# Designs tried in a protein design run: designed miniproteins, single chains, continued (3). Part 55

Each design is a single chain, and the fold is of that chain. pLDDT is the mean over its residues in the fold that is shown.

## One batch from the design tools (miniprotein)

Design m10014
Fold by ESMFold2-Fast:
Structure m10014 (fold): chain A 80 residues (1-80)
Amino acid sequence: GPIDEKEVLEALGDIYRWLGEKFEEQGDYEEAAELYEKAAELYEKAGNLEKAAEAYRKAARMYEKLGDKELAEELEKRAE
């Protein structure tokens, strides 16, 4: 059958989330934040709003660690 675009988008989101976790573990918070944002956008396109919200919250935490409170707050609002 045809490729399920939503399944592909969710799988890509899972890969970006996993990469974000690896960069977070290394203390590379800027790279981790960007990867979590990409994961969140992919999950939104896939229709998985729960995973998207979790990824936005992870990105927000990274920006808090970087001192970017305004961007962290914006991403927390996207998670609601």
Scores: mean pLDDT 88

Design m10015
Fold by ESMFold2-Fast:
Structure m10015 (fold): chain A 57 residues (1-57)
Amino acid sequence: MSLAERLLMHEAGLTEEQARLVREMVKAGASPREIAEALGIPESLASGMAEAVKTLD
């Protein structure tokens, strides 16, 4: 996991467990809406995290 991923997790208040869930959901083709609903975060933040996972993977 990169420093950028860790920084985004910290800014979002997410645990490493929740960040792993985001990565799993992105690989499964989940939408930012589905990720946002699963984690209880705004869709805009979920979208940014999904993009970061794709870029930094």
Scores: mean pLDDT 70

Design m10016
Fold by ESMFold2-Fast:
Structure m10016 (fold): chain A 58 residues (1-58)
Amino acid sequence: MEAEEEARKLVAEALKKNNGKITDEDLQRIADELAQRFGISKEEALELVKKILDEAFS
């Protein structure tokens, strides 16, 4: 829940910075930060970020 909210914020900021695009470097950076802050695996963090991106472009 809290991890999802932070992920949405980080994704939105990256999209604004890069004119609506997210790079692989941004994805890895966001996932690593989420994993460290919320104690989830980096794999789970990546899945969360991908889910948010899918929602944003749906």
Scores: mean pLDDT 78

Design m10017
Fold by ESMFold2-Fast:
Structure m10017 (fold): chain A 59 residues (1-59)
Amino acid sequence: MRQQRRQQARELVRQGDAADAAGDYDAAIAHYEQARSLVTGDERARLDAAIAQLRAAQA
């Protein structure tokens, strides 16, 4: 169960990274939010920071 959730989170992070690289910040944030729901602790904190940076970039 935990390993499958981590793999799903990694796939969502890859999709978010690809969207960010393409300048699609809305899609990047959506993928990171989904990944965030699958992780806890330091990994969640890192995703929270990434989401905050992308939201700031849109402002």
Scores: mean pLDDT 80

Design m10018
Fold by ESMFold2-Fast:
Structure m10018 (fold): chain A 72 residues (1-72)
Amino acid sequence: DLQKRIDELEERAQKLAEEAVKKGDVEAVKQAREALSLLTEARTLLDSGASREEVEELIKKAEEYLKKAEEL
């Protein structure tokens, strides 16, 4: 379920952004916010009836930004 996957990743990205802000990690905040932006686009495309492949590509990009945030 792509909708559930987006919801779970948005929750994860919000938590990472909040933790990064508390640590003063500006780069981690940027990476987490970029992930949130991509997840917003994925949700919009899913709601508009875009292809599964297009939505999954945005989800994969968001996961890459979340990995970068976690590595910082």
Scores: mean pLDDT 84

Design m10019
Fold by ESMFold2-Fast:
Structure m10019 (fold): chain A 84 residues (1-84)
Amino acid sequence: KIEELEREGREALEKAREARDKGDYEEVLENVEKALEIAEQLRELGATGLAIRLVSEAMRIAHESGDVRVIQHTADLARQLAEK
């Protein structure tokens, strides 16, 4: 279960990177949101280290996209996860 979720999270991050390279900011948002949702599930299962890695990587991809909306939305979601 945990291994499967980590794989799905990494796949979402790969899709976000591809979308970033294309300048498809809507697709970047969709995939970083998916990665953050998976990170929340990993945290609930006690895989905190894996969850932190997914969050950090999603934040990095959002920042590298250069789109203010993508950066702000991703930061807000990551903050909500940390508050829980």
Scores: mean pLDDT 83

Design m10020
Fold by ESMFold2-Fast:
Structure m10020 (fold): chain A 95 residues (1-95)
Amino acid sequence: GLSKEEILRLIGLALRAIGILFEVELLIERGEELPEELKKELIELAEELLELARTEEARKLAEEALELAKKAKTPEEAKEAAELIIRAAMEELKV
């Protein structure tokens, strides 16, 4: 089972990913480019999630999110990475 600290960290990661998802949606609506700072934040978030993930499904989603974040060139690709981070955190939390 997850410790209270691990649960709080996973919730924090999910909330940060939701915040990024909102920022990315605004970029899409405005036809703006993906900022390098936002891409770096997604990569760091996915890496932290992968270190916390213990279930096979959560690890798989986190690895997919990390690869997509590293390759992301558009806000639409960054959105997909953020959604995968949220899904991975939620999968880990159900254990």
Scores: mean pLDDT 86

Design m10021
Fold by ESMFold2-Fast:
Structure m10021 (fold): chain A 83 residues (1-83)
Amino acid sequence: MDKRELELESRIGLLEMERSVLRSQLDKLPPEVKEKVEKLLEEVERLLEEARASEDLERREELIRRAEELLKEAMKLQDEAEA
């Protein structure tokens, strides 16, 4: 495997794990925040599926980066709700 391809695959795996953890904590959030976080996690899932399906490493990296940004937004919303 290409070293870059391995690195991107590892990043996808980490993001999938982080998404799974956030999903497990949704029931602890206020209903309005839960809805927003659920939508962000759904978008992350779609982006990661697209990234895994893409043969273009640059596009794969772009999709992973977008997923990372959305996941950070979801984490921020969760942190603000717990503060």
Scores: mean pLDDT 82

Design m10022
Fold by ESMFold2-Fast:
Structure m10022 (fold): chain A 71 residues (1-71)
Amino acid sequence: GEAEKLFEEAERLDREAKRAAVAGDYVTAYRLGAESHRLLAEAYRLLGKEEEAEKWFERADRLLQQADALE
């Protein structure tokens, strides 16, 4: 279903974020990590897991703040 596709896309973005971090590209790493966490939050919301979704949205926002600070 849609949630399954969001989980798969989140895993792909997480792997890309980790590769960017290893390469020293922390801005890209934080932004890709944030998008991965946002997709996880959307997937959990579709599954009716509102508390888990909120946790991942908060983590995504923190990563975006870190990326913006490194501008």
Scores: mean pLDDT 88

Design m10023
Fold by ESMFold2-Fast:
Structure m10023 (fold): chain A 55 residues (1-55)
Amino acid sequence: GPMSEEELRRMLERALELSGDGRVTALRMLLQDAKRYNAAPEILEEIERALEEAE
């Protein structure tokens, strides 16, 4: 089903608990899901920033 902003933020927090390649993979998957569910630009920017910092 569609993800709420609160659920996307919880998933972001969980992804950030991972290290190395696991974090990068989780963040890439989360970004794809967020785009698919037409998430707000603010949360998309947060996920993209986290992914850039993880790479």
Scores: mean pLDDT 81

Design m10024
Fold by ESMFold2-Fast:
Structure m10024 (fold): chain A 82 residues (1-82)
Amino acid sequence: SEDELAEKMYALVMAIADAISDKELSEEIKKLAEELRKAVLAGDLEKAEEYAEKLQKLLEEAEKAEPEAVKAAFAAAVEKYK
């Protein structure tokens, strides 16, 4: 379901944000993750798409800066939600 997908994606992104040492980048990722989750749950697909695109760019930035931390957080979150 969309609610279940939104919850899992939100948890994955929040885990990545918590794993990185760049606090400003972490807070921006968390903010966009919350806005994306709200847009998906509200059925606002246009805003969800915009937030998802912005979030993807920040996640790519986080992976470039701290690839080991991002990979570990992603793997841990995936195991938790299997």
Scores: mean pLDDT 81

Design m10025
Fold by ESMFold2-Fast:
Structure m10025 (fold): chain A 55 residues (1-55)
Amino acid sequence: SRRKQKLLAQLDSLPDPELQAEGKELIDSMPVDEAEEKITERLEERFRAQRAAAA
């Protein structure tokens, strides 16, 4: 599906290989809707942490 491909592309753009592996495992082990939500939460946490570190 396009959503699965988009999620994989987002994971591949991340500099964290552990997060990439975790995200791919989530996509394979659960419905794409749940995987997308989980991955989005992880990305939001990363973004927030990076923003805080830059401040």
Scores: mean pLDDT 74

Design m10026
Fold by ESMFold2-Fast:
Structure m10026 (fold): chain A 97 residues (1-97)
Amino acid sequence: SKLKEEIEKTLEFAEKDLGLSPEQVERLRAILERYQKLVEEGKRDEAYDFLIEEGTRLAEEARKDPSPESRAFALIVETLVALAEMEKAIDKIIEKR
């Protein structure tokens, strides 16, 4: 699956280039794998809503830790949530064409 490859590349980038801990990568992997399953089941709106809801919760949890590492993790997760919100909006615009 192309989406599975993109998820693995994203997680590798997060670990190697953004400096996420193995535990942070594992939590992000769990969310992205559930997102992938929903997309592959044809449930794209549910996938976006899941990623937005669980990502927002994960970012809020990370924000409770004042460490620079937890702050970086929260920013990464918040960025993924924003991208999911954008994709959901774009899909809505395409449906109106």
Scores: mean pLDDT 80

Design m10027
Fold by ESMFold2-Fast:
Structure m10027 (fold): chain A 55 residues (1-55)
Amino acid sequence: SPLQQQLQQLGKQIEELSRKILEATRRGDDQGAIELAQQTVQLQEQQAQVEQQLS
């Protein structure tokens, strides 16, 4: 279904952001890491909403 495809895409985007957060943290880019973490929270909220529509 389109919702299942959206869930898979959101999961991949969250994983990619997690890698970028780790890289920013290793560089000492605290502000960049915070901004990426905020984006991750927004995507996780979207993922939860899509999961609720599937159940």
Scores: mean pLDDT 86

Design m10028
Fold by ESMFold2-Fast:
Structure m10028 (fold): chain A 98 residues (1-98)
Amino acid sequence: EEEKKLKEEAEKLGKEALELVERAAELDAEAAELEERARELEREAERAEKEDKELGEKLRKEAERLREEAERKRKEAKELRKKAQELAEKHEKLLEKL
């Protein structure tokens, strides 16, 4: 029966969309942790810079690296949400045919 096939395809698309949303949420959480660690390193760099300019610079570069990693994770999360939305729209259209 065609109805059964459409239902199975719809369920698969819905599950895939949910998995992408969950992965995007994980990436946003990881990015938030990296951003917090970067803020801590920036504060440590400011304190260290007064006595040791080289240490201050090293800590600032490490903080910048963490912020760049966080930005990459945020971009990946955004792309996954876009894909999830496209799959969710296809899922809804298939359900309308049932």
Scores: mean pLDDT 86

Design m10029
Fold by ESMFold2-Fast:
Structure m10029 (fold): chain A 59 residues (1-59)
Amino acid sequence: SLPEAVRLFLKKEADKWLKEMEEQTKKLIEHYRKVDPEKAKEIEKEFQRTKELIERLLS
């Protein structure tokens, strides 16, 4: 069995990873929004869907 400290550590690492992915995706969306708004919408929709799936898995 995983010690509680290890479980909490893994949860924090997953949360950190999700935040970093969200920040990088936001930057990418901002870049595309200026030159290709349709691509920006596509990236935003796909990331939102992916985020929802990951959040369900972590719950």
Scores: mean pLDDT 80

Design m10030
Fold by ESMFold2-Fast:
Structure m10030 (fold): chain A 76 residues (1-76)
Amino acid sequence: SDAQMRAEAQKVLELVKPLVDKGDEYFNNGDYEKAIEYYNKAKKLAEEIGGPAGDAAVEDSNKKIKEIKDKKEKLK
């Protein structure tokens, strides 16, 4: 159990975090379409990893995607 949770957390750190960081970079540069693309990639991978660390990463990615969508709606 503890070993599995550590392995899941390590996979999130090594595989999901770089995708989130890339999404954040695009978001800060105003490239909302690429930001959403990378957050969706991060979310999909986090869903595949699962566990508490994966679930937390899914929630984080969903919040970031929602923030961008809310900003895009205000520009319409």
Scores: mean pLDDT 86

Design m10031
Fold by ESMFold2-Fast:
Structure m10031 (fold): chain A 65 residues (1-65)
Amino acid sequence: LSPAQQIAQAAGEELNAAADAGDVAAMKAAIQAGGAKTIAANASDPAAVAQIQAMVAGAVADLDG
C-alpha cells in the first residue's frame, strides 16, 4: 500500500464518518492518528517515516484549503 493508503486505512471509519459529516477538525484528527499508527508500523525505516510525516502534513494542509 502507498503511504497515503496506509494512513487512510489506519484512520479507518473515523475518517470516513468525519468526511461524511463535513467535520474538518475530526478529519485532521483521524489523519494524524492514522499517520501515527503508520509511522509506528514503519519505525525500522527512517525514509518511510519521513515520507509518512510529509504525507500527513500535506493532507492536513489540503484540508485547510
Scores: mean pLDDT 77

Design m10032
Fold by ESMFold2-Fast:
Structure m10032 (fold): chain A 66 residues (1-66)
Amino acid sequence: MRDEAVERLRERVREALAAGRESLTLRVPGEVPREDIVEAAREAGWRVEGFVTLPDGSTLVTLVPE
């Protein structure tokens, strides 16, 4: 479900921030709009560096701190 995927993304971004990560790469379901990914990252102080669409329809997202 889209809302579950967005919440999982927010949770992983929070974990990466707590761990002091300089970058984070996440696999998100293809049903999650890129706009929602960008917004969730921005809310946590990160920005999207890139998107890669995978053959299974999922999106690989690379995030860096703002």
Scores: mean pLDDT 74

Design m10033
Fold by ESMFold2-Fast:
Structure m10033 (fold): chain A 86 residues (1-86)
Amino acid sequence: AAAQANIAALKAQLAAAPSAALYNALGSALAAAGQYDDAIAAYKKALALDPNNATAYTNLGKAYAAAGKTDEAIAAYQKAAALAAA
């Protein structure tokens, strides 16, 4: 119930004013609800707006790992590490 209310609020905010931070927050809320494919899509939208967002890549890696997508998780974590080191 609380997770679904948070997801609905974030979607409403995104409809009014899209931002990388809001897409990242939506991805985290979706992942917390177990909706990993939707979380992955939200994190990819965050990265489309902010390609250097190391936090979004870390969260994308966690979502891929939770979905059983090991190779994609590794790639996302490597990108996050590279951005954090730069």
Scores: mean pLDDT 85

Design m10034
Fold by ESMFold2-Fast:
Structure m10034 (fold): chain A 118 residues (1-118)
Amino acid sequence: MSVLTESGGGTVAEGGSLTLSAKVSGTDFSKSAVGWLAEPPGGGARGIASMSASGTTTTYAPEVAGRATISADFANSTAYLNLSNLRKEDTATYYAMASSETGAKGLVMGAGTEVTVV
């Protein structure tokens, strides 16, 4: 069974930056796609960043393009999401997700990390 250990988050000033991390265990990280969903306080979770298995392709939502960077440390099975030039509308609970290349088997979502932009 796959497990995501999330870290980062907290309160940050508008225009600041923050890095979220998600450590993947219980599956082969190099065969797992990873990404983040953002759920604002009003609801409506949306995908903001994703990385394909082995890190060969990255995708960003238009609202964070140029401000978000997803990266991976394959040796430590950890994914990172760096968010820069934060806006008040970036206030959300951020959920890390991982899926196996074996399909929906092993799809895992983290408990979520709160980010508040003031």
Scores: mean pLDDT 78

Design m10035
Fold by ESMFold2-Fast:
Structure m10035 (fold): chain A 75 residues (1-75)
Amino acid sequence: MREEVMKEADLAAKLLGHLTNAVIAEKNGDYKSAAESYKKAAETAREGFEQLGSEDWRRVAEEYEKKAAEYKKKA
């Protein structure tokens, strides 16, 4: 339980960091940086799904993969 809790906390912190960067970039109209940050958020969520097996992490990954692709087209 301790290792799983620490892994989840680390992944959540990384995810929040990438999402914060993505939102800031999006608000500034920096679609290239927004796409890169959403891509990193999706990668972190995929890692969360692989390590924890939670469907919530998979759904989060799919959502941000879609966002990254959307902003990449605008960049």
Scores: mean pLDDT 82

Design m10037
Fold by ESMFold2-Fast:
Structure m10037 (fold): chain A 64 residues (1-64)
Amino acid sequence: MKVSVYDLILAARKAGEDLRAVLAAIQEAGLSPADTISKEEAVGILERAGVSRERAEAIYEEAA
C-alpha cells in the first residue's frame, strides 16, 4: 500500500514529531506533498528525521 507525502506529514504532526526535521528529510528525498510513497520509503524518511523505526511504522499505519 502507498500513502501520500501529505498524509505522512499530517500523521507525523499528530504524533508530535519534529516537523522541521520531517520536512527537511522529505526535501532531501526530492519529494513533494502530492507524491505517493511506499511503506519502506516513508519509514526511511521518518528515520532520517530522527524517528525510531517502531514509531515510524506506527506513523505510516496512521497515514495509510
Scores: mean pLDDT 84

Design m10039
Fold by ESMFold2-Fast:
Structure m10039 (fold): chain A 83 residues (1-83)
Amino acid sequence: SELTERARELLAEAGRALEAGNYEEAEKLAREAYRLARESGDAWELVVAALLGIAAAYKGQGDYEKAKEAIEEARREKKEAEE
């Protein structure tokens, strides 16, 4: 779907931002990917990937509590999809 394709593009951009140490940009890109992946309704792996991208961006910013919340949400999404 168009939402799924755009979410993948945004995740690739977020990954590049993380590699560059641009953590605020990575968070913005991963959050938009998360929004689109959820709207698609059929791309749970992208939802998980986006949440892990958000977590990585928060860790880079030193926000370990928000990073932990995003990791716990990713774990929950994966469990619900795989059960």
Scores: mean pLDDT 88

Design m10040
Fold by ESMFold2-Fast:
Structure m10040 (fold): chain A 61 residues (1-61)
Amino acid sequence: SAAQEALAEEMLAKFREYKEKNPEDEEGIRLVAEIAIQEARDLKLDEDLLKRLEAELRKIV
């Protein structure tokens, strides 16, 4: 759904912003990624969107 796509984009944007501001904080980057994935699961994001989100987060972690 458009709402779930918007949510996934928002989560990804927050993660990218954190990485841009804190590129040397490997532990923080990893933690933010794990939190984003867990929030997506808790919010019951569509499996396809969840997989795309996980793939994007792994690519930039």
Scores: mean pLDDT 77

Design m10041
Fold by ESMFold2-Fast:
Structure m10041 (fold): chain A 69 residues (1-69)
Amino acid sequence: MVDLSAVADVANGVPGTDYAEAAAQLRAFLTTPAYAELPPEHQALLEGAVAAADDPERFRELVRRFFGL
């Protein structure tokens, strides 16, 4: 199973979350069959989050939308 713990921490607003680690976990997830099975709108949210890895606010917004928050 791909570890998305840091991505979940970003979504939940956990203090001290490593956004670089979250972005790395998300990039790893994009290479999995599970990602390929997602609806196109969910794939677009995750691709947008990876593209916004240097923008913590935008990264969090897109990750939260992916988790339905």
Scores: mean pLDDT 81

Design m10042
Fold by ESMFold2-Fast:
Structure m10042 (fold): chain A 60 residues (1-60)
Amino acid sequence: AVEAEMEARARRIASEALGVDVTAWSGAEVEALVKANPAAQPAIARALAELGAEVAARLA
């Protein structure tokens, strides 16, 4: 469903920005890696905000 799609796309965005495949990782593991890599955070945050807006529109 929408939540699963959002999670998969979010992990793909994180993988690309971090240069590490986190597609199979838990949300907590991805969050820890993002926190450890502050240089990637602005790009990830922006892409996730756009994804969140798209998902919110689909759930409305």
Scores: mean pLDDT 73

Design m10043
Fold by ESMFold2-Fast:
Structure m10043 (fold): chain A 74 residues (1-74)
Amino acid sequence: MPSEEELVKQLVEALKNGDYEKARELIQELLERGYSPRQILLMAAKVAAADPSLSPEEQGEISNKAAELLAEIV
């Protein structure tokens, strides 16, 4: 099974690529593992902030899209 770190990295990559179907699948897997929506958002924000290819604006867009998808699932 992929680790939490691997799932969160895959989630941020899916969000970067506009692959929202894959992003939803990864969010569902993290929720099934017992992570709260808030924890998932914080983990995604941390990974996005560590990505040197993302501007502060793009980091914000990723966080906003993750929050939108979480609101649709929960």
Scores: mean pLDDT 82

Design m10044
Fold by ESMFold2-Fast:
Structure m10044 (fold): chain A 56 residues (1-56)
Amino acid sequence: AAPLGPPGGLPGKYSPEEIAERVRRLMTEAGLSAEAQRAALEALAAGEGVTVLPLP
């Protein structure tokens, strides 16, 4: 079944897995530990609605 594009539909062409990989890649390049990245992603998923700014 396909979603019928509701008004205010999610930007749904991104899969959560794709986003996680991209974020992890950026954090890895920034030099963050994989453990910290995992914890951050887990917290973000549990408490979505947190405002996070990209690294400088």
Scores: mean pLDDT 61

Design m10045
Fold by ESMFold2-Fast:
Structure m10045 (fold): chain A 67 residues (1-67)
Amino acid sequence: KKEQKALNKVIGLILRAIGYALDGNLEEAKRTLDEAEEYVKKNIKDPQLREEALALIERTRAEIEKL
């Protein structure tokens, strides 16, 4: 339950970062992804879920950098 809530918050942060990037605010998008990464490191203890969440953040960061 706690880890599912944490994952939902991470997804929300990723979507918010994408929104910032689409608005042309790349600095805020990157900051929001950094926030998501820190949230994963502090709140997701399951190693597999943590790795998957961090991989998703990294892929999102790479896509934003292409904009």
Scores: mean pLDDT 83

Design m10046
Fold by ESMFold2-Fast:
Structure m10046 (fold): chain A 79 residues (1-79)
Amino acid sequence: AAAERVREEILKAVQAMIAGNKDEAVKHLEEALRIAREAGFPDEVIEHLERALQAAKDGNFQEAMEHASRALALIEGLE
């Protein structure tokens, strides 16, 4: 399902950030955002994924993980 796929991509992005791999983190956040948009997820989820992606691109992994974690919590409420 879309929620499981988005959660999987966010978790891969978090793992990449823990490993210090910005390119991998950005790739997985872009994929999570693409799936969430195509599946019509709530605007709050989209906004947090967009902010996580921008923070990851800026190398701000702390801010990126905070927004990614909030997106995960919101997605949990959809299942």
Scores: mean pLDDT 87

Design m10047
Fold by ESMFold2-Fast:
Structure m10047 (fold): chain A 83 residues (1-83)
Amino acid sequence: MVTEEEIDEGVLEIVVGVAKLLVDQGRPAEAADFAIEMARRMLEEGVDPSLVARALRELARYLEEAGADEEAARLRREAERIA
């Protein structure tokens, strides 16, 4: 049976995957904007803030490893606001 938690985790994995793809294409600002917008929508839908914050921190680390320090800082601030 697909649980609410399984759906939430699956959606977060897709969001992180799409954002990482944008980073790999040299579009880190678009990746950060996409991730923040999706995070806000997921919180509005009642997704666990701790899961959303964890996904944003994972993506922030990926951005930092790609040299997108400003975008990484934006995602870390959003994660801190959430959880």
Scores: mean pLDDT 81

Design m10048
Fold by ESMFold2-Fast:
Order: C-alpha cells, then sequence, then structure tokens
Structure m10048 (fold): chain A 70 residues (1-70)
C-alpha cells in the first residue's frame, strides 16, 4: 500500500541517517539515537508495518555491529 511504502521510505531514511552519523557519535549519543530508532520501529510494528519495523531493527543491529568492531 501507499502507507507501507511511505513507512518503508521513512524507516530507511532514519537508518541511513544514523549510519552516517554513527562514526562521529559518542557511546551515549549513539545509545540515545538507537533507542529513538527502536521506539519508532516499535510504533511501526504496533501500527501493522511489521516487516518495515523488522528491517529497521536489522539495520540498527548492523550499524551497532560495525561500531563494536572499533
Amino acid sequence: SMEEKEALEEAEKKVAELKKEAPSLSPEEFGKKAQELLLYAQKLYEEGFKKVAEAMVEGLKKIQEERDKK
């Protein structure tokens, strides 16, 4: 649906923004932004955009794994 496409585009944008910022963020700043992203994913899940929410969580996990390698 159009709503699902819009939810996906917004989710991808938020994940991409965090990925771009992640190398320059402190652990505290990253934790705060990661929590905001997770809360947004939870909201999408509750609204029925389960697959979009899952993709967002996977994107966050990948960003976190890249940070943990440093």
Scores: mean pLDDT 82

Design m10049
Fold by ESMFold2-Fast:
Structure m10049 (fold): chain A 58 residues (1-58)
Amino acid sequence: MEEELKKFADEAIKTAPYWLRLAVEIQRGNYEEALKRMKEAGLSDEDIEEFKKVVEEI
């Protein structure tokens, strides 16, 4: 169905571009800006917190 295709496309778009932007921001050493980009990409608060835990735990 059209809705099913759109849902899959939306998930792919959210996965691909945000990880690329995260890689760029991490390379710059700017974790705070990476968090902002995740919010702009429409990621949930849970996803943002998971990223923070991974980065800060080490």
Scores: mean pLDDT 62

Design m10050
Fold by ESMFold2-Fast:
Structure m10050 (fold): chain A 82 residues (1-82)
Amino acid sequence: SKAEELEKEIKKKLEEAKKEVEEMIKKKAPKEEVEKKMDEYLKELSKLLVEALKAGMDVATALRYVGEAVDIYLEARAALKK
């Protein structure tokens, strides 16, 4: 189904976001660049989540992915405060 295809895209985007942000932090990228990259991923994930909900994804599943995105964001912010 379209919802299942969009869920795969959401999972892939979350994995890409985590890996890229972790690599940027490891390479000591400037805080501003890491925050900009996170904002770009959050915008893309937001669009995919809205499309998935329109395609019939249940709200509980969508909220779980929002939680995963927030966790990535908070972990990045914590690392940047060191």
Scores: mean pLDDT 84

Design m10051
Fold by ESMFold2-Fast:
Structure m10051 (fold): chain A 66 residues (1-66)
Amino acid sequence: SLQREVDLALAEMLVALGDRFEKQGKYEEAIELYRKALELYQRSGAPEEFIEDLKKRLEEVEKKAK
């Protein structure tokens, strides 16, 4: 469906943006983007490996945020 395709594309864009914020030390902003991307991946039925990889990345960034 169009909604599923839009959600998946948006999730990918949010992950890329989150990666950029993380590299800049903007951990709080990266966390928000990764959480939104995770919700979109789960809602769109993205592959489990993408969901698991993003969850691990989110946990790593949360530790860096203190």
Scores: mean pLDDT 85

